# Designs tried in a protein design run: designed miniproteins, single chains, continued (3). Part 101

Each design is a single chain, and the fold is of that chain. pLDDT is the mean over its residues in the fold that is shown.

## One batch from the design tools (miniprotein)

Design m11485
Fold by ESMFold2-Fast:
Structure m11485 (fold): chain A 88 residues (1-88)
Amino acid sequence: SEQRKEQLKKLLAQLDEIEPYFLSITDPQLRADFFRHLQGVAEQIGAKELAALAAEMAQKAAAGQLSKADIEAFFEKARAILEKELEK
């Protein structure tokens, strides 16, 4: 639907805006909270692959197991998933 496409485009734009700020966050719980919120948003718009990825990242974040490279790789993969969803 057009409404879903608008939601996907908005989320993609929000990820681009959030990434530089998020890379400055070192607190494991704040990182986990971000990924939990993103999981919820992805579930609401039916972006199942992104929701699953966000859930995995939330677990790793809470355990303090995320490097800067892991976070950068996440944002790259999340953009690719959202762009693929927009082509459907």
Scores: mean pLDDT 85

Design m11486
Fold by ESMFold2-Fast:
Structure m11486 (fold): chain A 74 residues (1-74)
Amino acid sequence: SEELIKFLRDLSKSDKTLEQRLLEAIKAVKEAYEKDPETAKRIARDLIRGLRGFYPLFSPELLKAVKELEELAK
């Protein structure tokens, strides 16, 4: 959780947008699910918990990706 918050803060200094980085992270978790569903599901759950407070700031595309991640995390 602290690592995720620090990661989000550090993104303000990157050449990629926060949205691009989050979409890439969600895609990586979905790809990992095909090889190790249990580990990917745990990562997805933790990521969702860390991101839930930021949902009002998300674009429709990012919000859709996070909702797909929530279905995977069940």
Scores: mean pLDDT 75

Design m11487
Fold by ESMFold2-Fast:
Structure m11487 (fold): chain A 79 residues (1-79)
Amino acid sequence: SIADLQADTLDKTADKLESLGEKGKQAAKLLRKAADALRKGNEEEALKYVSKASDIAAQNPEIQKVLVEGGKELGEKLS
């Protein structure tokens, strides 16, 4: 399903974030929670976790780059 594709992309993005120190690990955990919420059909909860990960990215350019690239990859797969 589209939700499974979105969740898989969030998990893949989280894998890349885990190497970016403590803030990367925190953002990764939030994206994995978002992926789990999407697989359970809870889009509102998923958006909440993605928003929290984006707040971490706002002060870390390396984390922000990974999140932007993940979003672009998902967009290309959905087009």
Scores: mean pLDDT 83

Design m11488
Fold by ESMFold2-Fast:
Structure m11488 (fold): chain A 62 residues (1-62)
Amino acid sequence: MDAQVDAHVEALRAMLAAGASREEVVRYLQRAISSLPQDAAERLLQRGSELLHEAGLAAAPN
């Protein structure tokens, strides 16, 4: 489980380093979490949100 989450996190880091848009990262996350058990999906979503915040791509609902 952790290895799958780590692989997805590394893929997200690579996408962000390559200049991927917020929409591309969110789309990847949605597909990845749909393929994971709930606990792993929650960890990936948390890590993905942190990466988006670090990249300045996170948006909060108004």
Scores: mean pLDDT 75

Design m11489
Fold by ESMFold2-Fast:
Structure m11489 (fold): chain A 100 residues (1-100)
Amino acid sequence: MDSLIKLLDENIERARELLNKPNPTTQDLLEALASLFGALRAIEMLKEKADKEFIKKKLKELKELSQKLAQLAKEQGNDVLAENAQSLADEVDKLLKEID
C-alpha cells in the first residue's frame, strides 16, 4: 500500500508543479493530465483499502488540479484538452460524492 500512496503523491505533486509554472506549455498541460490520470488510478486501487478521509482529501486535491488544468487549457485555446480535464474533474467529483 505504501508504494501506491507514494505513486499517488508523486503524481499529484508532478501535476501541481506543472500547473503552477508561470507560463505552462501545451506539453506541460498534457504531462499534467497524464499525472492526474495516474493519481486517479492510484486512488481507485486504494479506495477499498485506505482510510476514507485520506481518499476524500486526495480526491479533493485531484478535482482542484483537474479544474485548474481545464481552465489553463481553455485559456490556451486547447478545447479538446480542456474537455478531457473537465471530464476528469467530473469523474473525480462523482467518486467524491459516492464515498459519503
Scores: mean pLDDT 87

Design m11490
Fold by ESMFold2-Fast:
Structure m11490 (fold): chain A 80 residues (1-80)
Amino acid sequence: MEKEKEEERKKEEEKKAEEARRLGDQYANITRMDPSAAEREEDKLLALIAQAPRSEEKVIEAIAEGGRRVAEVAQEALAR
């Protein structure tokens, strides 16, 4: 594998793996569903976190209750 291609693949694989982990953590039932349905639910979660900067409390709650990946996304939203 080439370094350049490896970096792109690594980002895609990590993104997919993290999405799968968050979906499994938040939506156990979705792990049995079509991946397209899982992606839609993931997008809803990200939208909620994006709105949280208006209320830092919600971001903190997402960090505390959500999975590792959800916490990272919430922290990024707060940093913005």
Scores: mean pLDDT 52

Design m11491
Fold by ESMFold2-Fast:
Order: C-alpha cells, then sequence, then structure tokens
Structure m11491 (fold): chain A 100 residues (1-100)
C-alpha cells in the first residue's frame, strides 16, 4: 500500500516536471518569471486576477501564525512561487490532454 502510493506520487511528480520543462519552468525559475507566465495565461483565459488570487492564497496559508513582517514576506514569496508552479503545471497538463 505505501509502496503503491509512493510510486503513484513519483509518477505524478514526473509528469508535472515534464509538463513544466516543456513550458521552460523548473525549480530555479524566478517568482517574477512565474508571475509573468501566469499573467499571460490569465490574459488568454480572461482571468487577469490570477496574480492577486495567488497572493490572497499565500496570505491565507500564513493566517494564525505570529511572524514578524519580514518573515511573512519571505513565506509569502515561497508560497506564491509554489502555487504558481502548481497552477502552470496543471495548465500545461490540460493542454497536453487536449492534444491526446
Amino acid sequence: DEKEREEGRKRIEEDIERAMKKNGIDKSTSLEELEKRLLEEGRKSGNEEIAELLREAALNGLKGVDLDPEEVEKKMTENMRNLAIIILGKKVLEKEEEKE
């Protein structure tokens, strides 16, 4: 059971990494570049608020944590980066699914 879950997780992670690489995105991609790509996808989809929604989601992830303002900014940046990678990866996978 645990081995099957780990193998399944690895396969999903590999598929996401493959999709991200096709978009020129990897773990070293800057937050600014991720935001730019999200805005481009949002513009095409009519969702210009994607960057703002990601900021809101990142802030909500820190709700109830007593951190100083500098630590909050650092955690927000990390959370936004991770969310951007997930969203962009999902968009690439959806487009590949359309191509069969």
Scores: mean pLDDT 61

Design m11492
Fold by ESMFold2-Fast:
Structure m11492 (fold): chain A 75 residues (1-75)
Amino acid sequence: SMIDEIVERSKELLSQQNLSPEAKSFAEDLLEKLRASKSVEEAYQIATDYLLRNRYNPEKLKVANIILKVVEEVL
């Protein structure tokens, strides 16, 4: 599915980042939420909400932004 492609591509890009354990956990949580989404539009909303909620944490913001850009490519 498109959602599976988004999740796998996001994992590839995130694996190239030197993320802290907290940021890795955050990424895993967000990707699990995306995997459970029913549409690319829902995935976009989830990623955007995670980005906005974590806007004051630079590393989590970076993770959410990477994932959001992958979703936008498919949207």
Scores: mean pLDDT 87

Design m11493
Fold by ESMFold2-Fast:
Formats: sequence, structure tokens, C-alpha cells
Structure m11493 (fold): chain A 99 residues (1-99)
Amino acid sequence: MKEAAETVLEYLEEHGLTPRAALLAIFLAGVRYYSASEEEAERLLAERLPGMVAKYEADEARFRAEKGEEEVEKFYEEARKKIEEEVEKLRELLEEIEK
């Protein structure tokens, strides 16, 4: 649990509080949490991460094309608030999980 939460927080700190960054952070945390070793996690990430990034970028472009800039900006603002709430929750969880 601690390692998964740390992975999410690190990724969001590096890439910002966007819906795409949150989805990728969750994916990274899931791979690390369920992998038997760091080497297995790195292999799965190298294999799958480029496809996930491409998929999310394509989905974002389609959403913007279909809904327009104003609707997308409203969605991202709401998503940012939800991501901030989850980040605070994960930070509290890490404080409770002492070494």
C-alpha cells in the first residue's frame, strides 16, 4: 500500500494535477503493487505505458473536438479539485503507514 501511494504522489508532483496524470499515476501504482518484483514492474511499464499514454492523448483530443474548449476546461477544473482531494487522502494514508 505505502509503495503504491508513494508512486501516485511522486508522479503527480512531477507531471501536475491533470486527469491524464492521475490515470497514469494509478496505472503505475497498480503495476508496482501487483508485480512480484521491481524488474517485473519495469518490464510491464516499458511494454504498456507508451500505449496507455497514446490512448489517453487520443481520448483527450477526441473529447476536446466533440465538446469544445469551454466544456473541456470545466471538466479539467472539476477533475483537478477531485485529484487534489485524493492526493490529500493519500498523503494522510502515508503518514499513518509508519516504517
Scores: mean pLDDT 71

Design m11494
Fold by ESMFold2-Fast:
Structure m11494 (fold): chain A 99 residues (1-99)
Amino acid sequence: AVEAVRAEVEELRAELLRRYEEDPEAARAEIRARLAAFEATHGERAIELAEKASSEEELLDTLLREAAAGDPAAREMVRGLAVAAAGEEMRRREGEAAA
C-alpha cells in the first residue's frame, strides 16, 4: 500500500535524524555515504530527481504509487528522497547553529 511506503520513508528519515541527535559526526558520515552510493548506482540526475520530487507533491505521489506497485527503481527513488530529506534537515540545523 502507498501508506506503507510513506511510513517506511518517514521511518528511515526519522532514524537518520535520531542518529544525528545522538552522534552528529557519525550521522553526517552515514548520510554522505548513502548519498554517494545512490549517486554511484543511479547517477547525479537521480539525486536531482529525488530532490525535485521532495518539493513537487504530484511527482512524489507518482513515485510512491509506483514503489507500492513493486517498481524497484521507484523504491530506490523514494529511499533516496528520505536520505536527501534527512541531509537537508541536518544542513538547516547546522545553518541555524552557525548563525
Scores: mean pLDDT 72

Design m11495
Fold by ESMFold2-Fast:
Structure m11495 (fold): chain A 66 residues (1-66)
Amino acid sequence: SEAAQHDSLLKEVKKILEEIRKLKGEKAQREMDSTYIIAQIRSLESVQKLYEELTKEKEELEKNKA
């Protein structure tokens, strides 16, 4: 169902946000919390796009920490 897909995707978003938080440090905590709250109220398509953007941000942060 769409609801099950949305819930599954939100779990992945939460996981990526935690990984980005570890890479950025504590200054990002409020931004990560806000992003997750916004994701909970958005459509499946919007959350998919958010997940893609967060994946790209994580990749760039990992390159900058190497």
Scores: mean pLDDT 79

Design m11496
Fold by ESMFold2-Fast:
Structure m11496 (fold): chain A 99 residues (1-99)
Amino acid sequence: MREEMLETLESKEAQIAIRAVIEMIRTADKLGEKNIEAVGVAFRLLAETIEARSPEEVIAALEEAKKRIEELAKEGKLSEEAAKKMIEILDRAKEEIER
């Protein structure tokens, strides 16, 4: 587990996903989103990225984060603008891992 986490954190896939987490948090702050659930999605993505053992698992974590953001927008807990920007961040991270 610990050695696997270190290998994951040193990977390009993990670095891309961590950058997406940071950009999601910055987006929430910039748009004045005070909903802690959106920040919670970012931190869950970080935890899932640290635990991932393959690029495919990092991609799965990004897809789960996107799904959670879409659910928060549907529940009115996140603005459509914040949701759209966060989904764009997650989609860009996935595209960068897949190329």
Scores: mean pLDDT 78

Design m11497
Fold by ESMFold2-Fast:
Structure m11497 (fold): chain A 68 residues (1-68)
Amino acid sequence: SSLIDAYLEELRRRLEAARSDEEMKRVLVQSVRDFFDRHPDMPDDERDELLQGAGRLYQEVLERRRRE
């Protein structure tokens, strides 16, 4: 989905800009909540896709930070 792809790209930038692991977690939780608040009628399948994508992205950025 174009909408989910655009959201995940913005989330990536925000996660990479976070200064701590705690800030990354807050960014993830707040960003997902805000997205669903803006898109309340999103189908369950697309919601699951977004949550899985956001979770994978969070782990990817966290892993990269710990490796550097």
Scores: mean pLDDT 84

Design m11498
Fold by ESMFold2-Fast:
Structure m11498 (fold): chain A 96 residues (1-96)
Amino acid sequence: ARRLRAIGEIYDENGNLLYRLEREVTSDEDLAAFFEELLKKAQEYIKKTGKPVRVRLELVDEDGRVVRRIEATAYLDSNGNVVLRVTREERLDAPA
């Protein structure tokens, strides 16, 4: 079984760090819970400020190798819904 460390960061429009979440993930359920918590925090900041946020996610394996890197922008659409748009994804030797 593969152990990953998930690192999530949320930044405001000026590049200030608003939130950081880091945990070990050993299952698909752990990874899903990590994504859900990170997205929930992004949604809270957007609803509070009305401003977009940048979300960064890295997955690091047990050897300290970055296996996945994702950057996304989260914002309110014209209907008041929070939309997440992936702007960059790197798969660094991650299985397809």
Scores: mean pLDDT 79

Design m11499
Fold by ESMFold2-Fast:
Structure m11499 (fold): chain A 85 residues (1-85)
Amino acid sequence: SLAELREKARRGFEKRLELELRMRYEGVEWSELPEEEKEELEELARAYEELLASPEGPALREELLAEHERRQAEVAAEEARRAAL
């Protein structure tokens, strides 16, 4: 369903944001990720592509990107607070 694809796409954005933080602060390399985690990221990426191919894709993409931008801003604000300490 579109709701399931949207949820998977949102989870994909969140997982990639978490991965970026682990790579930056924990020194994790892509090659060090568990195979199950790599497979999950690929599944979530496919769900996003399926969502974009749907008639509702463009509107849902804008909603997902806006949510992702808010999440990135929240993380950046938290990083700035920690750096100020």
Scores: mean pLDDT 80

Design m11500
Fold by ESMFold2-Fast:
Structure m11500 (fold): chain A 81 residues (1-81)
Amino acid sequence: LEKLIEEIEKGMEVIEEAWRKGASPDEILEEVFKVIKDENIQKIVKNAAEFMKEDKEMGLGVLHVALSTTLVALRNELKKS
């Protein structure tokens, strides 16, 4: 659980860095998948990337919200254990 939280936090940093460099949606996905190895989180990223193809800024916002929401849920689960 803690390891998954760390992967998501690192992945969010990588997304911000790639975005600042003007990376394409495909480039952002490639960089994120190097850090986030969890298949369920990778599916979340792939789904959000579909929105980035139509509107890069909106798609990035959707991705950030999805990952932030997942991170909060995982942190709450960690507190229950």
Scores: mean pLDDT 76

Design m11501
Fold by ESMFold2-Fast:
Structure m11501 (fold): chain A 84 residues (1-84)
Amino acid sequence: SLEERIQKFLEEAHEILSKHETFSVEEAKEIVEELSKKYDLPELAEIAKELLEEYQRRTGKKTLSRTEFALLVLEAVDRYLASL
């Protein structure tokens, strides 16, 4: 089910995020793309990549903290669900 795929996506994302303190924007894009492909959530990857581009342009930063990336992933999931 869609709910089960989203739950598994979030659980694996949490595991990956728990192992690192910071992520480059490029690493963050790769993580979201791989997990979205694994759990068959392709439009989620596009939303998250747009949010990462907006983050980089607004802040001028090339890296995200664990917390910043976690919040961005949650925002991407929220927008994805609202699009259904």
Scores: mean pLDDT 87

Design m11502
Fold by ESMFold2-Fast:
Structure m11502 (fold): chain A 61 residues (1-61)
Amino acid sequence: MKKEILIGELPPGFLKKTGKFVSGPVTITATLEELKETIENKEGMERALALLALAVLQSEE
């Protein structure tokens, strides 16, 4: 399932890595599978953003 996941607020430096986020309240639109693959296959900022989104999504279930 594809969901918009509100992560909260991220540091200003995150935005340029994925282009999917804006300053302040931040959302990621992705499926659980996409988030999990990003966590497993990417490093640094992309993985951190995917981890945050996955944690928020799992907390909401």
Scores: mean pLDDT 62

Design m11503
Fold by ESMFold2-Fast:
Structure m11503 (fold): chain A 79 residues (1-79)
Amino acid sequence: SLPQEAAERLRELAEQSKNEESRKVLLWGAELAGRASDPFSAADVLEVTAEKVEELGDTESSEKARELARELREQSPTP
């Protein structure tokens, strides 16, 4: 499912991050995104996760998480 794919990609970002606090936030976001009932809820989790890691100075992970949120919204049918 798209939420599970989002969770997996956030875990990959966590493995690539050199910021220990950012890694913890990315793993937290992955757990919440994977439990989301729909891709839009997962995208919202990704955007919150991106904001938190940006505040920690991890701009690269933040940008990648925002891009993933955009992809999730585009892959979902418009209401």
Scores: mean pLDDT 81

Design m11504
Fold by ESMFold2-Fast:
Structure m11504 (fold): chain A 116 residues (1-116)
Amino acid sequence: TIPVRAEARVLETEDEIHVSIRLRSEAPLELSEEEKAAAARAVADALRALPGVKAAGAVVRNTPSGIEVGVGAVVENDGRDPEELARELVEAAVEALGKALGVELELVSLRIEINP
């Protein structure tokens, strides 16, 4: 099982909630360009399938100690708790990433910052 640490930033507007997520693995994973593109698409597709998500995108990169994934999502502001929404998006992204890479990922740390 590969540990993943997540950081999410949430910006709430009247019409939309913008969520930026950073996932970091601590395992010695090195991905090809094709594997990075496929994983990024899998994460973005999984998030776009969630209720109220208007747009989502992801970018995967190699680091000296593993991988880092940047994720952006734009969600309709329907009055949901922004922290709950961010947690759901992070969990969906980690699951999609693990499935795309064929590895077991475990979310061991999550930090959420909410900006009004």
Scores: mean pLDDT 86

Design m11505
Fold by ESMFold2-Fast:
Structure m11505 (fold): chain A 99 residues (1-99)
Amino acid sequence: SDERARELERLFNSKAKNDEEAIELGKRILELLGFSDVELVDITEEGGYRVFVFRVRGPDGEELYAAVAFDKEGRIVTVAIADTAEEAVRLARETVEEL
């Protein structure tokens, strides 16, 4: 819906001040993208970005992993989805290395 598109734009333009806000922002974006059962499983540093790794359930009930990367100012720079946490982090890292 137009409301979901506007909310996604607002969230992608938001700044997280700390890890708790980054986790909340990541969960909210993943839920708006159609994922459920969003649970934080890891936090890592990749290419100077802070990456929050979530286990999620896709629309067809599949278990997936999402890596949400934040810059030093707390802005989301990428969201990568994969079948494993390791692949999600790898995709996020490859994306941020090209920014």
Scores: mean pLDDT 86

Design m11506
Fold by ESMFold2-Fast:
Structure m11506 (fold): chain A 71 residues (1-71)
Amino acid sequence: MEKAREAIGESIFSVAPTVIELLRSRPRPRDQEYAERLERALENKDYPEVLSVVLEYAVDVALEREKKRLE
């Protein structure tokens, strides 16, 4: 189980640099903030933090879309 979780973490680590480049190419301040957090997590090799940032970004995007529909 631990070994499988580590392999998933390594896969996320491999993809994270591409995600960072995509976020940094966007002019939005929020996207830059997430890119910086991902870079820091990669430097610290913090697999849970990388996953946490990705999930938090997905939630923020969903909430921002709903907010625009209501307002």
Scores: mean pLDDT 70

Design m11507
Fold by ESMFold2-Fast:
Structure m11507 (fold): chain A 98 residues (1-98)
Amino acid sequence: KEELIKKAEEYEKLAKAYRDVANHLRKMNQAETEEERIKHAEEMRKTLEDAGYSELGKKVAEEAIKGTKEQIANLGGEFYKMAADYERKAKELRKEAE
């Protein structure tokens, strides 16, 4: 029961990190200048680093910087789906723990 709540908290943390990444990718795609685009990529990298996923943050930021608007939008969509999936799993675990 208590272990289910701890697992839900882990999934909630991961979901938040992935949602923040998706939001940064969206802002990067909406940026009007290359400087703003790079700033959003750096914010995304820091978000993942702060969440404990430093290597993933570096890789995603590099891919986004080199990517087209379509590739960035697709990447953002994938992170958004992953965030929603982990949020759902966390909610299910919390209900099971009741």
Scores: mean pLDDT 82

Design m11508
Fold by ESMFold2-Fast:
Structure m11508 (fold): chain A 57 residues (1-57)
Amino acid sequence: SMEEKLKKAKEIYEDMKSGKKKYSPEEMSEAIKALLEAGDIETAKGLYDLGMEQVEK
């Protein structure tokens, strides 16, 4: 379950980074939590920054 959550979180990050797909704030929040729980602080921060860009746009 945690491994599946982490895999999905990384897919969300890649999709958002490439501009392929947008996600809801709730989906982004869950992905950030999964990355933080896994200790992937850099990717979690990157995803947070991408989410902030969507709000400012």
Scores: mean pLDDT 79

Design m11509
Fold by ESMFold2-Fast:
Structure m11509 (fold): chain A 56 residues (1-56)
Amino acid sequence: RKTRLSDEELAALARMLGISRAALRRALRVAPQVDLTNREHLEAALAGVAVEPALP
């Protein structure tokens, strides 16, 4: 266990991107290449998938 994305960080990122936490978690599963130890990498990856708040 190193730097992990906490529930609070998930909620904060979801609010910044305008999506729900559930959508954020699903987006992370779709983009497993995202660097979970780095917020900027996470935000960059999620920006591409978070353009749609209701991901299929």
Scores: mean pLDDT 58

Design m11510
Fold by ESMFold2-Fast:
Structure m11510 (fold): chain A 89 residues (1-89)
Amino acid sequence: DPEEAEEIRRYLDERLEETEEALKKIKTSEEAIEFRIEQIIRDLEEGRLPVALIQATLLVERGVLPEEVVDAIERGDVDKAIELLRKHK
């Protein structure tokens, strides 16, 4: 769906701007990771599963999050994904 793809892109652009501004104020890697995890939780709560999946996958590839988070999102198990994300905050 072209409209859905445009909405996801606009959300990602807004999120990138917010992340860049927040990271300028964050002095530790831990705070930067916590901020990114909070953003993924928000995406899941708002039903933006594709955005949450992309961002969670990037953090798993970087060794920040366990693969179980991506597995939960792919299954559509939002509650389990949020539980796992909160545990790694």
Scores: mean pLDDT 77

Design m11511
Fold by ESMFold2-Fast:
Structure m11511 (fold): chain A 97 residues (1-97)
Amino acid sequence: MSAEEQRRKELEAIFERLALLAEEIARRLEEEGKLEEAEEFRRLAEAARRRDLEAAREAARRILEIEAELAVRLGVADAETARRDAAERLEAFFAKL
């Protein structure tokens, strides 16, 4: 495959994964009674499926922030470690965009 075709397929996979993660977070926020935040994540998921790069970046940032908070809440990581890991994952993700 051409490098351009391969990059396009990789980007499509990234956008789809972000949409699925944003939808899962929206579902969990609805279970917590955070309906406004859930609606915001559903809109980010829809925009990511439409290949909106800015919406995909915002979704990735917010997903990683929520994952970091969840890791701290579950006692899996301290706040500093979770924040650092999230930032590193976000930079690695943006390097692919």
Scores: mean pLDDT 75

Design m11512
Fold by ESMFold2-Fast:
Structure m11512 (fold): chain A 82 residues (1-82)
Amino acid sequence: MARKFSPEEIERLVAKVREILRKAGKSEEEIERIVAALREALETHPIASMGELYDYLLARGLSSEEAAEITVLFGIAVEELS
């Protein structure tokens, strides 16, 4: 269900991801790194599926573990905001 997102949708998703990561005890440095990667992907590439987001992040040089974490967080944020 991923699609091209408006700037307002991106900021809502990013805010939800920050909330989830803070509750999980991640450092602010890790949170901003994850959020920056997600924001760049959503702003620069139309995402048709969660699998496409994962593939895009891998193509950008992220590890499989980091790409999977960001993709799962995106999916949770989309589901909670829907």
Scores: mean pLDDT 77

Design m11513
Fold by ESMFold2-Fast:
Structure m11513 (fold): chain A 74 residues (1-74)
Amino acid sequence: AAEAAANILREEARRVLEETGDEEAAKALEEAAKIAETKGIEAAIKALDELAEKFPEVRTRIEITRDLVEELKK
């Protein structure tokens, strides 16, 4: 589950960088992937909730990604 969450987050980081050029948002998503691997899915979800507030231009993307990661808790 944590590995799958990290893979989703890294793929979204790549897409954000390619489609928007927002290096800070992409780096933050990579950091969330590390949080998923080291601290688990719930910690990664909290990080994503904070990132959605910090990066309003990519908020919808982050919220969709957060929901995908949350489904992996089941």
Scores: mean pLDDT 81

Design m11514
Fold by ESMFold2-Fast:
Structure m11514 (fold): chain A 60 residues (1-60)
Amino acid sequence: SDIDFELYRRLAEINEEAMKKRDELVAKGMPRREALEEAGQLGFEKAKKAIKEAEERKAA
């Protein structure tokens, strides 16, 4: 199957932003585990939206 490189790039960007958010929360005094969980939840929600948008593009 063809890889959706646009979706792949978008997911990579979302992951990078989640890692930056984790590091910001840790710098502000949040424990690393809690920061990872919070940043991960935000990243997961963005990833779900990106996947849905990619599927909608394929359906068009």
Scores: mean pLDDT 81

Design m11515
Fold by ESMFold2-Fast:
Structure m11515 (fold): chain A 73 residues (1-73)
Amino acid sequence: SESEEIRRLRTLSIEAADELAEEGRYGLAEAVLRITIGVLKAILPTLSPEAQKVAEEQIEELEERLREIRERA
């Protein structure tokens, strides 16, 4: 389902960003999160109402993680 694809994308993006941040690659970690947020925002109007809610929740989590990474940089 679209919701499952969106959740997977979020999980993989956070895992990649966390791994990059652990290695001190904060710029790349930020770029990964920004790209994922951009993709989700771009597809948001094309999603079903149920998938839109999931995407909005994932965007909030990604934006919070982005803020945390910026504070560490």
Scores: mean pLDDT 87

Design m11516
Fold by ESMFold2-Fast:
Structure m11516 (fold): chain A 79 residues (1-79)
Amino acid sequence: SKPIPRLSEEDMERVNKLIKEALELLDENADKLTPEEITELLGEIFRVLADALSGASLEEVEKRIKEIKERVKKLAAES
């Protein structure tokens, strides 16, 4: 079988922290977002987690989480 690239244990701990921070930011701004926006952002966060588990680099995960956080802030400010 083809080897599946995996993040190191330390990198996975970092991924878990990044996912948690993104979820906490969503929770902090939930009152400023529509249910549809929350659902879309949750979907994006879980996609990043799935990609990390499938061998995405830590750098890619960090970039994607940063983009999601910026999107949360932008949507909350546009309310």
Scores: mean pLDDT 80

Design m11517
Fold by ESMFold2-Fast:
Structure m11517 (fold): chain A 83 residues (1-83)
Amino acid sequence: SEPTAEEYYQALKEFRDNLEAYKAASTPSAFASAVALVEALTGEKDPTKLTDEQIKEGAEKLAAAARDRALAEELLAKARAAL
């Protein structure tokens, strides 16, 4: 099953709320990549400044992208079956 917007919201919120733990568990480059992904989703460059509203918007973008991918894969499978 695809992750829901709520599941993405919880994941992004955990990242923000536990930044020091994620930083300690990651390489500097891996942590920087995660921060860059969150910036791309929310528009916020500093993860310590992320609001719940920005996290919600980012989660909705991720859920929409996941749904669009699944719909594209379903339509492609149906098209291949029809040809």
Scores: mean pLDDT 78

Design m11518
Fold by ESMFold2-Fast:
Structure m11518 (fold): chain A 77 residues (1-77)
Amino acid sequence: MLEEIRKLSREGAELAVEYAEALRAGDKEKAEELEKKLGEIEKKIRELIESIEDPEEKKKAVEIVQEAIAEAARRAA
């Protein structure tokens, strides 16, 4: 479970950086495509986190996602 969340979070982070670059470049078509892909990844991550019954594992999953978001924000800046 946590490994799948980690994998999806990494994929989402990469797409988020590409999305920020597409927005800066004014590439509306690419930005729209990347936004759709990001939405699908976010949905999968949310469903996986919601399926975790152990509170400690759920907390770890949320921390993995938050770390990936923070890293993407740093790389996009």
Scores: mean pLDDT 83

Design m11519
Fold by ESMFold2-Fast:
Structure m11519 (fold): chain A 81 residues (1-81)
Amino acid sequence: KIEELLEELYKDEVVREFFKAVAENDWEKAKELIKKLSKENLEKLLEAIELSIKEKGVDEPTGGLKEMYELILEELKKIEE
C-alpha cells in the first residue's frame, strides 16, 4: 500500500526532486521544493511518511523521515492558516 502511494507521488517531478534532495542531505533545497508542492501532494507525502514510520518502526534508521514530516507539517500550516 505504501509503495503504491509513493509510486503515485513519484509521478510529480517536484516530488522526485524532493526525495533526491533528501537522499543528498540537501535540506535547504528540500525546504524550497516543499513550497512548490500542491496541498494534495503534501497530504499524500505526510500519509506516506506516517505509513513508513509505522511499517519500519523507530528502532531502524528513519533516513530523514522525521525531518520530512516536520517540513510537510510546517508547509501545510501555512496553507491552512
Scores: mean pLDDT 73

